# Designed miniproteins, single chains, continued (2), part 57

Each design is a single chain, and the fold is of that chain. pLDDT is the mean over its residues in the fold that is shown.

## One batch from the design tools (miniprotein)

Design m5964
Fold by ESMFold2-Fast:
Structure m5964 (fold): chain A 79 residues (1-79)
Amino acid sequence: SHMQKERSRRLLKLIENAKERIRQEKEENAPPPSPEEEEHYLKLGIETLEEWGGVVNISTPEDRELVLAIGKEVEEEKG
């Protein structure tokens, strides 16, 4: 890996938290985000992954869900 060990560890933790969020939201039958919220969270997720040297492919629904959840995790860390 060409990434710094600490950055890689933080990225893996963020992905783990995002996967757990997806699991909880499915379990709770959480309503889908509004189109504006979805765009906002996707942007945050993409920017975070790209900043940490990740390659983002959101061509699949599963990848899109993961990136959106990452964006939600990033926003939650602010509040």
Scores: mean pLDDT 74

Design m5965
Fold by ESMFold2-Fast:
Structure m5965 (fold): chain A 86 residues (1-86)
Amino acid sequence: GEEMARLAVRLAEKAYELAKKAIELAKQGKFDEARKYLFEAEIQLGLARIALSVAKLAGAPEELLREAEEAIRRAEEAIREAEKLL
């Protein structure tokens, strides 16, 4: 459980950084590059959600689950912002 919760955090943080890069590129008019980063962000977010689901089923500590859920929420918000610019 704990390893998967930590993996969910790392994957969600990666999705967040990729989404932020997509936002930066979109603001510069580099829409094709922004779309590639957004696509990678969506893949990492999907993997983070799977890792969180496995962590919940395996009984990971509540504090780690909350950290992972918060990281996923932040990544989802950044991806939504990137999508609005494209």
Scores: mean pLDDT 91

Design m5966
Fold by ESMFold2-Fast:
Structure m5966 (fold): chain A 62 residues (1-62)
Amino acid sequence: PSEEEINEEVEVAFVEMIYGIALATKDYEGGIKLLQKFLDESTSPRVKAEAERLIKELKEKL
């Protein structure tokens, strides 16, 4: 795998971790803010799509 593919998998893992922490702590607003940063700054369409999906899930819990 390329370095870009490895970085993408790492970013997906971080996005999933942020979501899990937000659920565990019930800090949905904080989770949305961190996920929004990945949506804005990532160059990976996969990472952006996952961040957008998880932001939607957290917004539904507000």
Scores: mean pLDDT 82

Design m5967
Fold by ESMFold2-Fast:
Structure m5967 (fold): chain A 69 residues (1-69)
Amino acid sequence: DLRERLAEASRRLEAGDTSVLPEFRALMKEHLERVEKERKDLTPEQIERLKANYEATLADAEEWLARRA
């Protein structure tokens, strides 16, 4: 259910609910940690791309919220 919670937090953040930002960051870190531990079928490049995508999403959300303010 981690992916569902992450998707929900992301959706709420896009809707402008900044109260979920800490939860979104926590879920993102938890997901990355689990991927790193269970990466038997993933290449290091795929893991790095996943990390980059999450960081980019967070940065975009923060920039979007700053423009909204």
Scores: mean pLDDT 71

Design m5968
Fold by ESMFold2-Fast:
Structure m5968 (fold): chain A 70 residues (1-70)
Amino acid sequence: SKSDGEIMLKRAKELGFTTLVRILEKAIEEGLDVTNKGDLIEAGKKLGLPGTVADMQAVIALEILKQEKG
């Protein structure tokens, strides 16, 4: 949802995770699902990131979402 993306962006910015912030912004811009690992990886690849980096960042994003939602 839009609220999930806003929660994740806020927390990523607070943590200084600049690469993750760019991925989340790109996912939202492209209408991708920020709660879906594959869509986060696609957003990272659209930014020119290697697949391994995109995958790692997607894992971090989903862990942030788990922590913020309980």
Scores: mean pLDDT 87

Design m5969
Fold by ESMFold2-Fast:
Structure m5969 (fold): chain A 91 residues (1-91)
Amino acid sequence: MEAVEEALEHIEEALEALEEGDVEGAKEHLREAARAVGQLPEEYAQEAIQAQALLLVAQVSLDLGDVETARRELEAAREIVEEIKEKLEEK
């Protein structure tokens, strides 16, 4: 639960930073979210890889100044991480 909660918290903080126009803060939280997703259990490896790919696209989009694409990719990554959290809570 710790890694999934940490990933979700950082994704939400990255989205909040983008809403405030803090692109550098969003990049920092995005980096921490990717680290936490990498620590998820192996039974969710496929979903974790998908979430990490979306976070990578979000980071590249921010580097290119495309905040709207970054926001969409962060929202998609959040949905995957939330699904993993729900499955972990069912156990």
Scores: mean pLDDT 84

Design m5970
Fold by ESMFold2-Fast:
Structure m5970 (fold): chain A 96 residues (1-96)
Amino acid sequence: SLFDSLTEEQLEEAYRVFRLTPVDEPEELVKRIFEVFGLKPTPEQLKKLTELVKDAIENGLEIDGKLLSLSELRLFENFKKFLKVLLEKYEELQKE
């Protein structure tokens, strides 16, 4: 998977981007995270990824049967789980 191919440095930089990007700019957050990986989503992919990120910020994200709030997603271990979900969504969109 894309997530399993990431270096420790890429994970740390993506986490830094996540912490520094304003919560009211979910599209910018998606673009900057994907730039860390050398990826550029299409406009349609970007829209779908932004919807996922916006929903996670507003309502939390369910991972392994647990709803994680934005504050919990800001912890590095939970962020890695969120990042995996985001990259899996990107891979799904590439098959459409």
Scores: mean pLDDT 87

Design m5971
Fold by ESMFold2-Fast:
Structure m5971 (fold): chain A 89 residues (1-89)
Amino acid sequence: MFLTEYLLNKTEKDEEAVKKLLEKDPSLKSFAASHVSEENKVSVVLVAETEEELEKLKEEVKEALKKGLPSATPEEQEIINEILKKLEE
């Protein structure tokens, strides 16, 4: 059984996409996925086999986002800061 955490918007299509990924590759230990919905909402989902792997994935995503901040546009910085806020909660 996998642990799933949604960082921004959650849509029905994101749930189906995660379900299909889990069914397609049962050897996956952890992964992060991002999706832009038909409503122009950005979703970010983290999936891991254990809580320890989920926490590691959160730290990796957090470091990647912090490294990207200086080169991001103001609109991208707003999205990145929202994701970072969710990761710090």
Scores: mean pLDDT 66

Design m5972
Fold by ESMFold2-Fast:
Structure m5972 (fold): chain A 77 residues (1-77)
Amino acid sequence: AEEVGREAAERVIAAAERALAAGAITEEQAAALIADARRLPEVARELAERFGEEYARRVVEEAAERALASLEQAIAA
């Protein structure tokens, strides 16, 4: 579960860095997104302890996909 959260965090951080490099978001926005993404391993671990690994994986992956979609939209705009 924590590994899934780490993988999700890495994907979101990479996307935020790409969006920042493209000028699609500000440094402040990138810092906030990266800080939120870095919490995903802890969130995944807590969700897995309470509801099981499958639920944690689903929730964390869905959160990452939403963040990635928003960042791709920002780059495209």
Scores: mean pLDDT 81

Design m5973
Fold by ESMFold2-Fast:
Structure m5973 (fold): chain A 66 residues (1-66)
Amino acid sequence: DTIYTAIVRAPDEEAAREVERKAKEKGLSVIRPDPTTVVATSTDKEAIEEVAEKAKELGGTARIVG
């Protein structure tokens, strides 16, 4: 499977917006199903890992599937 998804749970809406911004800057497909959840999808595993790392730096959690 060459498609990777990062599922991010941010501590607050501002942190979720920062994660979304970083993912969009990297050209990833991004969905926000609620104010504190970010879902980013890409074939670029390294970009997905960087988004997950940003989420953790902001005090959130991230799960990568792919």
Scores: mean pLDDT 85

Design m5974
Fold by ESMFold2-Fast:
Structure m5974 (fold): chain A 96 residues (1-96)
Amino acid sequence: AQEEAALRAEAEQLKKALEENLKDIKKAIEENKTQKLTTLATASALLLASAGMSEEAKEIIDAAENKDIKKLEEAVKKAIENLLEALREARAALLK
């Protein structure tokens, strides 16, 4: 029970951080600030790696290195969606 509650709280914090980073990434894309985009992508990748989503983290870093803004935005959005789905499943399991 304690482990599930702690995991859920950490997932909620990661979701908020990733959502804020995605907003900043979209703004950096609109402003054509490639350097800022790379910094935000690296920060998002570190957050994902800490949550065990190493593949998503690698996808974000690879997209940033290739300056593929569209893939970078898609990778961050996909990671947020996966995190939200995991959080929803954890909450459903907790209510059993």
Scores: mean pLDDT 71

Design m5975
Fold by ESMFold2-Fast:
Structure m5975 (fold): chain A 55 residues (1-55)
Amino acid sequence: SKKLQEIRDLIEVASLQAKAAGPKETRYIDESKVEGAQKAILEAYEAGNLVELKK
């Protein structure tokens, strides 16, 4: 879906910026809930944190 792709692109850019700057902390998100947690993921990356998916 178009909106999910847009959010994924934003998360990708923010994650690369956080990795380049050196992340403050790592947060873990359940892989099955990532689409529903898109705002929280984006906010975490924008705050300079790293986000990783867990199965």
Scores: mean pLDDT 67

Design m5976
Fold by ESMFold2-Fast:
Structure m5976 (fold): chain A 73 residues (1-73)
Amino acid sequence: KEEIIEKIKKILLETHNKATEEDINAMGYIMKLAIEEHPGAALKAIMEVLGIPDEKAILEVVEEYAKKYLEKE
């Protein structure tokens, strides 16, 4: 479980090369909004882009980053 979450985080950081933690948190918030508006389509697209067919792990990473973004001031 934690291993899959760490792999997702590494993929996001490596594919964006210059992304800060702030950028990743903002991306998580945007992905959360997309999933809330279009649950099936947005989550499926994120799974395909990351190449990880674990819906629950992706949701946990998205929620974690979105929470960090919202908790910041």
Scores: mean pLDDT 71

Design m5977
Fold by ESMFold2-Fast:
Structure m5977 (fold): chain A 82 residues (1-82)
Amino acid sequence: GVVDQIEADLNAVTDANGFVDVSVFVDIMSRYTGYSRTDIYRHVVQNYWNQIRVVDGRRVIPLDVAKQVGRDLVQQARAAAA
């Protein structure tokens, strides 16, 4: 399903330390949900600010957090489409 595909894509872009770049996460989730990159980024910053790390000048989140946020965004997109 779409959640399994999102998790596969997130696994593929995870770095050696288990982090996903927020800009890459936003691009992936925008494609699967139809939400704008700006809306996805705003959602991550507003709800998961304490999970965001800075590594080599990049905003990153742990893979497990990325998967959780991905599931939440898919559920929200499905609810909005109903």
Scores: mean pLDDT 84

Design m5978
Fold by ESMFold2-Fast:
Formats: sequence, structure tokens, C-alpha cells
Structure m5978 (fold): chain A 84 residues (1-84)
Amino acid sequence: SKLVEETVEFILKQLEEFAKKYKVPKEVLEELKKKIEEKKEELLNDPSLSAYQKVLELTRLAQELLAEYLGLSLSLPPAPPDPP
């Protein structure tokens, strides 16, 4: 669960950096953030998925949302690994 939360935080930071660099409208950025947060809640309540699968689903959604709302096929970097 903590890995999922850290992945969401990482995705949201990447979206904010992207929006700042490319001057994405605030309304679009907030809608994208909301969809990521809603997906996080859905995944945290799904006991059938591993933490790794939840991370992959969040990453896929982020890529799909960017393609849909910004007209870009953007590959987000993978979630940071757990510290050794």
C-alpha cells in the first residue's frame, strides 16, 4: 500500500512538472490528478491485485490520460524502487 501511495505521489509530481514546462491549463491538470487519485482509492480497495500490479495500473492510467487530454503519447518513468 505504501509503495502505491509513493507511486501516486511520484506520478502527480511528474504531471505537475510536465504541466509547468508545457503550460498545461490548471483545469486539465486538476482533472488528471483527480482521476489518478480516484484510481488509487479503487486499487487500494482491490485485494486481488499485488502492489506491483497496482503500480502498473496507475502508470498505464497516467499515460492514457496524458495521451487523451494533452494529445501526447508520453511514457512516464517507472516507480522508484524500494530503498535497500
Scores: mean pLDDT 74

Design m5979
Fold by ESMFold2-Fast:
Structure m5979 (fold): chain A 118 residues (1-118)
Amino acid sequence: MEARADEIAAKARELYAQLSAAEREAIRAFAAELFPEVMATLDPAAADALVDSRALTAFQLAVALERDPEATRAELEATLPGEAAERLVELARRLLEATDPAEKARLVQEIVRLLAAA
């Protein structure tokens, strides 16, 4: 598990690093909607770290799903209701296919919100 997790994390970091400035700004613009009170109390560096961490989690899910959809779905279903697991699978797939910065930001926000609600 650890070796695969490291490979997934490395690919997720690579994908996140490949985002344009506009795509990163779009993700950041939705951070206040994800955690409005928390974002208001954090210093800028801590707020940036939180946004980066949450975006990376969304990309890690997308990469894991692309590499092993059955195992990734089973892990989600073990921790989440079936409908939430299916929704996360669809959102992660759409995140990999998205080209519009605003859509990528919305998909990251929705994935993070569903994971937080579980």
Scores: mean pLDDT 71

Design m5980
Fold by ESMFold2-Fast:
Structure m5980 (fold): chain A 70 residues (1-70)
Amino acid sequence: MEKIREEILAQLKKEKTWLQEEELDGKKVYLGANSEREKQLVQLRVDAAKGENVEEAEKKGRALDEELKK
């Protein structure tokens, strides 16, 4: 039902600063982040999972992980 789906999405929107609906391995997933750095990490992982520019995504992912450890 649409109403239940809207309620769940509204709840997720309140808990996450950013929300995106993506399809990974034929399943709908909702990806959320509370910071710009987390959003960038999520986007890089999605791009890698889709097979887009995997080498560039891995490089940026490692750089962001290094930055987050500081």
Scores: mean pLDDT 61

Design m5981
Fold by ESMFold2-Fast:
Structure m5981 (fold): chain A 95 residues (1-95)
Amino acid sequence: DREKQLERARELLERSRELYKEAVERAKKASPEAQKFYKDAAGNFRTSAENFEEAARLLEEGGDPRKAASLYSAGAINYAGGQANIALADAVEAK
């Protein structure tokens, strides 16, 4: 169902944007060691947002569904990478 795929891509786009803003703000207040991981997370969430935005655009325009699926997959990989970097940053800050 294209409508459900589009809805999910838009949902993950908005989540990626929110997590990007959070990672950027947390990096400003973090220790130097944790700041690296928050910056890496911000980069991951930015790339994730760009991939999900393009996937959503292709789904809306009736573009290539295989290309949309590839962009969605790339977005999901970067989203997971961002979450992993937040977890590493949080572990450093807990010291």
Scores: mean pLDDT 88

Design m5982
Fold by ESMFold2-Fast:
Structure m5982 (fold): chain A 85 residues (1-85)
Amino acid sequence: MQDEINRLEKLLDKIRAEYDAVRANLSSEQAAELEQLLSRAEDDISQARQYLAQGNYDQAMRYLTRAQFNLVSASAQLILTQRRQ
Protein backbone atom coordinates (compact mmCIF):
# COMPACT_ATOMS: atom_id res chain seq x y z
CA MET A 1 0.00 0.00 0.00
CA GLN A 2 2.77 2.54 0.81
CA ASP A 3 4.34 1.71 -2.59
CA GLU A 4 1.01 2.53 -4.31
CA ILE A 5 0.82 5.88 -2.46
CA ASN A 6 4.42 6.65 -3.52
CA ARG A 7 3.64 5.77 -7.17
CA LEU A 8 0.55 8.01 -7.25
CA GLU A 9 2.52 10.89 -5.66
CA LYS A 10 5.17 10.55 -8.40
CA LEU A 11 2.43 10.43 -11.05
CA LEU A 12 0.82 13.57 -9.55
CA ASP A 13 4.21 15.37 -9.66
CA LYS A 14 4.73 14.31 -13.30
CA ILE A 15 1.25 15.44 -14.41
CA ARG A 16 1.58 18.76 -12.52
CA ALA A 17 4.94 19.39 -14.24
CA GLU A 18 3.34 18.65 -17.64
CA TYR A 19 0.44 20.99 -16.75
CA ASP A 20 2.88 23.78 -15.74
CA ALA A 21 4.79 23.34 -19.04
CA VAL A 22 1.61 23.88 -21.15
CA ARG A 23 -0.34 26.21 -18.81
CA ALA A 24 0.30 29.34 -20.96
CA ASN A 25 -1.34 27.56 -23.95
CA LEU A 26 -4.48 26.52 -22.01
CA SER A 27 -7.79 28.39 -21.88
CA SER A 28 -8.93 29.56 -18.42
CA GLU A 29 -11.62 26.84 -18.51
CA GLN A 30 -9.11 24.08 -19.38
CA ALA A 31 -6.71 25.29 -16.66
CA ALA A 32 -9.52 25.37 -14.06
CA GLU A 33 -10.65 21.82 -14.96
CA LEU A 34 -7.09 20.46 -14.72
CA GLU A 35 -6.42 22.25 -11.39
CA GLN A 36 -9.67 20.78 -10.01
CA LEU A 37 -8.66 17.22 -11.03
CA LEU A 38 -5.14 17.64 -9.61
CA SER A 39 -6.47 19.18 -6.37
CA ARG A 40 -8.92 16.28 -5.93
CA ALA A 41 -6.15 13.73 -6.53
CA GLU A 42 -3.88 15.46 -3.97
CA ASP A 43 -6.69 15.45 -1.37
CA ASP A 44 -7.49 11.77 -2.08
CA ILE A 45 -3.80 10.78 -1.67
CA SER A 46 -3.72 12.71 1.64
CA GLN A 47 -6.86 10.87 2.84
CA ALA A 48 -5.37 7.50 1.79
CA ARG A 49 -2.26 8.25 3.89
CA GLN A 50 -4.43 9.11 6.92
CA TYR A 51 -6.49 5.90 6.63
CA LEU A 52 -3.33 3.80 6.14
CA ALA A 53 -1.88 5.35 9.34
CA GLN A 54 -5.10 4.28 11.13
CA GLY A 55 -4.79 0.70 9.76
CA ASN A 56 -7.98 1.17 7.70
CA TYR A 57 -6.82 -0.51 4.48
CA ASP A 58 -10.31 -0.61 2.88
CA GLN A 59 -10.74 3.19 3.09
CA ALA A 60 -7.11 3.79 2.08
CA MET A 61 -7.65 1.66 -1.05
CA ARG A 62 -10.91 3.50 -1.86
CA TYR A 63 -9.17 6.90 -1.76
CA LEU A 64 -6.20 5.57 -3.81
CA THR A 65 -8.66 4.35 -6.47
CA ARG A 66 -10.29 7.82 -6.59
CA ALA A 67 -6.86 9.51 -6.81
CA GLN A 68 -5.82 7.21 -9.68
CA PHE A 69 -9.08 8.00 -11.56
CA ASN A 70 -8.55 11.77 -11.17
CA LEU A 71 -4.89 11.53 -12.29
CA VAL A 72 -5.80 9.39 -15.34
CA SER A 73 -8.50 11.95 -16.24
CA ALA A 74 -6.01 14.84 -15.91
CA SER A 75 -3.42 12.98 -18.02
CA ALA A 76 -6.03 12.28 -20.74
CA GLN A 77 -7.05 15.96 -20.85
CA LEU A 78 -3.39 17.04 -21.15
CA ILE A 79 -2.77 14.55 -23.99
CA LEU A 80 -5.86 15.79 -25.87
CA THR A 81 -4.81 19.43 -25.33
CA GLN A 82 -1.23 18.79 -26.55
CA ARG A 83 -2.42 16.85 -29.65
CA ARG A 84 -4.88 19.63 -30.53
CA GLN A 85 -2.18 22.32 -30.26
Scores: mean pLDDT 82

Design m5983
Fold by ESMFold2-Fast:
Structure m5983 (fold): chain A 80 residues (1-80)
Amino acid sequence: SDAQVEELKALVEEAARGGYSDDLMVYILLESRRRLPEAQHQEILAHAREVARETRSSTPLVRPPVPQELMDRARAILDS
């Protein structure tokens, strides 16, 4: 749904701004490709590219792992 797309885009932004590893973004992109219509997957992919571009200068050299809470939220959104 459009609401799922917006929530997943928001999680990608939250993880990037937190300086976390790409694990959440990769998980969201792989699962959205499998579970969502192509148009919605492409929208998430385009947004992830934009977020990566905007956060490049603030990305730390050593990135902490994604909090389990954010991974669990992504799963819950994809399962809704």
Scores: mean pLDDT 80

Design m5984
Fold by ESMFold2-Fast:
Formats: C-alpha cells, structure tokens, sequence
Structure m5984 (fold): chain A 79 residues (1-79)
C-alpha cells in the first residue's frame, strides 16, 4: 500500500544521498591530488580509487532508481 511506497521512497533517497557523497569524495580525491602536484603514477592510483568510488556510487544510484520505480508503480496502482 501507500506505506510500502513511502518506505521505498525513503530507502531510495538514502541510497541516492550515499551515492552523491561517494561521488563528491571521488572528485575531492582527484582535485586534491592535482592541486598538490601529484606525479603521473600518483594521479593514476588516485584515478583508480576515484573510479572505484564512482562505481560504488553508480550501484547505489541504480538500486535507488529501482526502489523509486517500484514505489511509483505502487502509487499508480493506488487510485
């Protein structure tokens, strides 16, 4: 029912927020390394770590979108 849809939307929001935090963290890691004049090797390692964080963020956002879709379907069935 509606309570289920509301719960799914709240869980989706939490996952989306966690994904945004990971993306910001990844961006800050790259920006900090560049600002400090990191070597090409260090930049490569930081880029790999940032890619891992972006991949985690993408997974969380995908899960959030799936929960949001389910909630929207439930709300559409409730006339």
Amino acid sequence: GRAEAERLLEEAKELEEQGMELRQKAGLLVNDAVSKGASAEELREVAQRADELFAQADELQRKGRELRRRAEELLRELE
Scores: mean pLDDT 85

Design m5985
Fold by ESMFold2-Fast:
Structure m5985 (fold): chain A 66 residues (1-66)
Amino acid sequence: SEEDKLLQKVRETLKQGVENKWSPQEVMDRFVELLNQMPDSTSMDVVLEMHGLLQQALEEIQAQEA
């Protein structure tokens, strides 16, 4: 489905951000771009999973800065 493809892009983009030490702002900007590609009918469960992946990536980036 389109949702599954976008969720996979979110996972890959966030993993790339962690591996390449992107700024939190760059990670957020790319996440918002992908979120805006989601159809209006996207389930809340998928949206929550995407936000969970974002939170995990931001925590990993913060840990790298510590």
Scores: mean pLDDT 79

Design m5986
Fold by ESMFold2-Fast:
Structure m5986 (fold): chain A 111 residues (1-111)
Amino acid sequence: MDAEAALEAARRLLEALRAGDEAAAVEAARELGLALAHAPPEAHYEVMSEFVVGLVAGSEAMAEAAVDALIAALEAAKPPPELQPAHEGLLKGVKAGKDFWVEAARRHAAE
């Protein structure tokens, strides 16, 4: 199930961010974007909530790299026609949220 794949990718992202592994975080974010393109729209909120909460476990640089990888994967993804409107909305939301999430990661890391 693509929603399960997206949640698994979000968990791998959190593990990579906690480990300080930017390359693994980028790869997990890419996998997350591909899985989200085929996930039911109802799953977007739950999966994105896990993603956003996970981002604060990393540095500002890792959070930015992960969000950029997610955006790139979503832009490259070819969702089924019935999922395209939800996919466009998700991509717009991720782009709008990037600066806020990266700043939140910086503040959390700095304390």
Scores: mean pLDDT 82

Design m5987
Fold by ESMFold2-Fast:
Structure m5987 (fold): chain A 85 residues (1-85)
Amino acid sequence: MFSREEREGLARWLEERFGVKLSPDASLREFARAIYERVGFLDKELKEALLTEAGLSEEAVRALQREILRIGVDEGMALIKAAVG
């Protein structure tokens, strides 16, 4: 679960790093999708940036990483279904 400060920090971090405009009131899924579309999955460097630059807790980073993984699975399954014919 995200605090208001974490949501505001994440929205600013996304705009500064990727030029993505999101409301601090955006859902976890919307934040995760914006990150996934630009970089895919979180590496160590991006997780450290989320902790140090965006001001997220380790719990918030884990929640975000889990949601990104769910998006990746959903997208992968859609591609497999499309490839089957």
Scores: mean pLDDT 81

Design m5988
Fold by ESMFold2-Fast:
Structure m5988 (fold): chain A 95 residues (1-95)
Amino acid sequence: MELSDEELRDEVYILFALANRVHQKLKGEVPFSLVVLAGFLLMRERKVRASELSEEDLLARTLELKENPPDPELLARLEQAIQNGTMSQFLRELL
């Protein structure tokens, strides 16, 4: 999936809104970064935009990722991207 810088920013924004809703439902059972990573992985795996993801899809994938954890380095890189505001670049590299 080839996205422009503007499209990547929009994807991050849409996904963060969805991820916040899912994270609130999970009440601290998983870190916010894991919910965001689950969403980005769903976008890559299904070749879909963030707007095509449902809360149910993201919740299910987050729980799967909790049971089968991702590469710790990938999660750490995402957490750094969230802290540094470089999420669009992270998403570009992941997609």
Scores: mean pLDDT 83

Design m5989
Fold by ESMFold2-Fast:
Structure m5989 (fold): chain A 93 residues (1-93)
Amino acid sequence: RIEEIELTLADSELAARGISAPSEEERKALLDKLADEYFAEAKKIAPDEADFLARMEEHMKKLSPLSRYLSALLVYAVMRALKHRVEEILKEA
C-alpha cells in the first residue's frame, strides 16, 4: 500500500542516518527536520529559484510531516537532476 511504502522509504532514510526504531512522535519531528534540510539544499542548488522554493515550503507546512518530507525530497531530487543536466549541456559547448 502507498502509505506503507512511504513509511518504509522514510524509515529507510532515518536508518541510513543512524536513527533506528524512532517513536511516532520522534519520527514526525525527524521527518519535519529532513524536509527543512532538503528544501535548504534545493535552494543551494537552485539559488535563482529560492523565492519559488520558499513559497512551496510555506505552502507545504499544512501537509503531514511524512507528506512534507516526501515532497521536499522530490523537490531536492528534481533540482539536483536539473543542475546535472545543465552542467552536461555546458560541457558539450
Scores: mean pLDDT 74

Design m5990
Fold by ESMFold2-Fast:
Order: structure tokens, then C-alpha cells, then sequence
Structure m5990 (fold): chain A 81 residues (1-81)
């Protein structure tokens, strides 16, 4: 069984190949949450938004993701590896 962290990394890698990425390869934080939840549910896992947030926070602390905020205060994230 894939862990929620492995699912989050996989989702971020797939989103980087998607036209949903902005010019710098960042994705809306809300879209990342939604895609992680969707992928986890496909694998028989039902994570809470808090659990997804904890995984993303850990990846940020480990330097595996970067965060960016736009002029409208919308948060975006990108996988560093």
C-alpha cells in the first residue's frame, strides 16, 4: 500500500507534467489537495484535509517542496526534486 506521502509526491510529479502548472511549474495548493484526495481514494484511502496538510508541511520542512503566494494571496506549491 502506498503511504499518503508517496501519493503526495506522485501527484506533484504528475502535476508538473500537466498544463495545469503555471509558467514556473507551481500548482494551486487547493488543486494539489484535491488531486491528493482523489488519488488516495482511488487507492482505498480516505485522508482528512488535516492529514494531507501535515504531509505537505513535512515535505516543505524537508526541502522537497517550495511554496509561492501570488498577488491575490493564493498559495502555490512545487516539487523540488
Amino acid sequence: MKTLEEIAIEVLKELQKSPKANEKGYFSLGEVFGEIERKAKELGINPTPLEIGEVLNRLFEEGKIEAFQDENGESFVKLVE
Scores: mean pLDDT 76

Design m5991
Fold by ESMFold2-Fast:
Structure m5991 (fold): chain A 78 residues (1-78)
Amino acid sequence: GISAAEYRAAHADDPLGQAHAAFWEAFAAGDVDAAVAALRKGIAIENERIAAAGGTPLSEEEVERLLAEAEAELRARL
């Protein structure tokens, strides 16, 4: 296995990889707010990539709903 710090170092040039590493670090620290912030950043990057490819990104309302559900799940587990 690798640590979140090792994963971050391996993905230094990948903003999505950096967001994933930040989520793992926050989850390991039990920091729900930081984990949700990292997830928000990851979704934003993925939405930008979807739009750039000519696809339909998730709406702002859909993103906020998913983040609220993720926060509730994280608070139940952490």
Scores: mean pLDDT 81

Design m5992
Fold by ESMFold2-Fast:
Structure m5992 (fold): chain A 73 residues (1-73)
Amino acid sequence: SDAERRQLAERRRERAVEGRNLVEKLIVDDKKSKEEAQEAIEKFIERLRKEGASEEEIQAARDSMLGVIDNYY
């Protein structure tokens, strides 16, 4: 249904925003290195997998988080 498709798309967006905000906080506020930020990305992806996130949700989150790395390093 349209409602179900919208709900899934919204979940993907929420995961991407959550990951982006996490990595940005680590770099800007916590002054973490590129390596520490990359470790945080892997831990976030592992959590998503354990929560049963789809491959599309995982990829959207990864792309979003890597985009933050590219902007600051």
Scores: mean pLDDT 84

Design m5993
Fold by ESMFold2-Fast:
Structure m5993 (fold): chain A 74 residues (1-74)
Amino acid sequence: SSSLEKLIEQIEEEGRKYFENPSKENEFELQVAIGVLKLYGAVNKDQKLIDGATAIENAKDLEEFEEALKKLKE
């Protein structure tokens, strides 16, 4: 859906911003977007979205974050 696509694009932008500058503000913005993705997955009973959001949340660096996003888009 267009709303899901926009949310994934937002997570990608916020994640890149956070890993470039790991401020509390950038961390909060990223975590809010991830939380919305988890909620979307839960409401739609979409385990792939829930697992993908969890992988994105647990990414330690930009490389792991980009890999988690790539898997979610597959």
Scores: mean pLDDT 86

Design m5994
Fold by ESMFold2-Fast:
Structure m5994 (fold): chain A 88 residues (1-88)
Amino acid sequence: MDEIVPPKTKEEIYELFKLMYEILEKLAKRVELSEEEKKKIEEMKEILEKFEEFSEEEQIEAFKKFVELAKEILEKLPEEVVQEAIDE
């Protein structure tokens, strides 16, 4: 079985990006992030803003980059802080 494939429609990818970005932005407001982590959040915002201008190939690459940025930010945060942001 293909377990998790990136969403095929532009709209589904955009909604997923927006949701992840909103969660990370809430986390950023609750914890003191480093300048590197803040820059990664800014890169994610730029991907969201430019997403409508991307070709299908660029959208897949942007999706992979967005997920990698999100993982790097989440790995540096305590699990308790992540849970609190999700519960609100």
Scores: mean pLDDT 70

Design m5995
Fold by ESMFold2-Fast:
Formats: structure tokens, C-alpha cells, sequence
Structure m5995 (fold): chain A 67 residues (1-67)
């Protein structure tokens, strides 16, 4: 399945629990944006996200670039 906000959100919260507190209450449109950002960086599936050692840094870049 393609990477989208709904598939990414629960996996990111389990893999990066420290982000859970900081990103609490963000709307699904934010997570759809993050998923699109990851796809623009070559991460197209959840399996690729989990395997990527730079996944945390890419999420931090997406957060910094949002608004």
C-alpha cells in the first residue's frame, strides 16, 4: 500500500515515541503532508520507512518545513 498519513501515523508513533508528546493533536492533514514529504525523498511504503536509518531526520525536516 502507498505511504499515506493514516498508515504512517501509528507506525511513526510506535517507532519514535518521543514525537508522540510533541505532535499530540496534529490533524491528519499534517500526517498526509509528512507522508508526501517522505515520498518526495524516496520513501514510498511503510516497509521502506521502517528500514530507513534516516527516517527520524526526515520527519524532523518535514516538521521544520511545515508552515
Amino acid sequence: SPLDGRSLYPVAMLALPELRERLRGRPMSFWDYVAAYLRSRGIHTIEEFVADPDARALIEEAIAAYE
Scores: mean pLDDT 80

Design m5996
Fold by ESMFold2-Fast:
Structure m5996 (fold): chain A 62 residues (1-62)
Amino acid sequence: MFEEAKEKAEKGEPVVVETESSSKEVKDKAYEAGADNYITKPYSEAARARAEEEARRRKELK
């Protein structure tokens, strides 16, 4: 999970980390790995699409 996030971040792709926990510790680790957004399971496809769009937007704003 986090290794794939780091690889995508290095390639300049927007990164969304999917996890089963909304804890601060897991969110901090996701952002440390280069994630542009974070989403907690379970989620709908609409929620996932919005998370990916938000990640792309956040990456563009850096």
Scores: mean pLDDT 71

Design m5997
Fold by ESMFold2-Fast:
Structure m5997 (fold): chain A 69 residues (1-69)
Amino acid sequence: SALDAALADPAATVRDVMRAAGIPDAAWPGVLARVEAATGARLTPDTRVGDLSPAERAALREALRELTA
């Protein structure tokens, strides 16, 4: 999927991942808040996928999976 491709690309940003998941800009703060609640990490749309820890990447994937189910 486009989401899986974006999450596997270390050069992609969190913004690219959210766009690949079809998340509207208005919902982005909610996605980021969920990742912060799960990991303590305060991500921004400009955070690179390659800069994410495995736990942060897993939390981002889970937040997006829940919103796209």
Scores: mean pLDDT 83

Design m5998
Fold by ESMFold2-Fast:
Structure m5998 (fold): chain A 96 residues (1-96)
Amino acid sequence: SLAEKAIRLAERLPELSEPERGRWLVLIARLIAALRALGRLEDAERIEEAVRRNVSEEEYEAIRRHADDLAELFKKNPALAQAVLAQIEAFLDEVT
């Protein structure tokens, strides 16, 4: 459910204008990072694939680097990763 909602959001990225598009990209990077930190690798990979199809190569690399940096932080603080997932899931339920 969470991964499916995030994939639908990623598919809508080409339709969005700045600054909203940038806001959504940051949320997606945080989601990928939290999923990786919590060992939910299949969900993270599916979302990354959807992002790769819907953004430029440069943007994809930027998102990937940001998610990698955040994942290291979240691995050290799993409670924060869980809280971030819960907040993003609630937001996705509202907007998707």
Scores: mean pLDDT 82

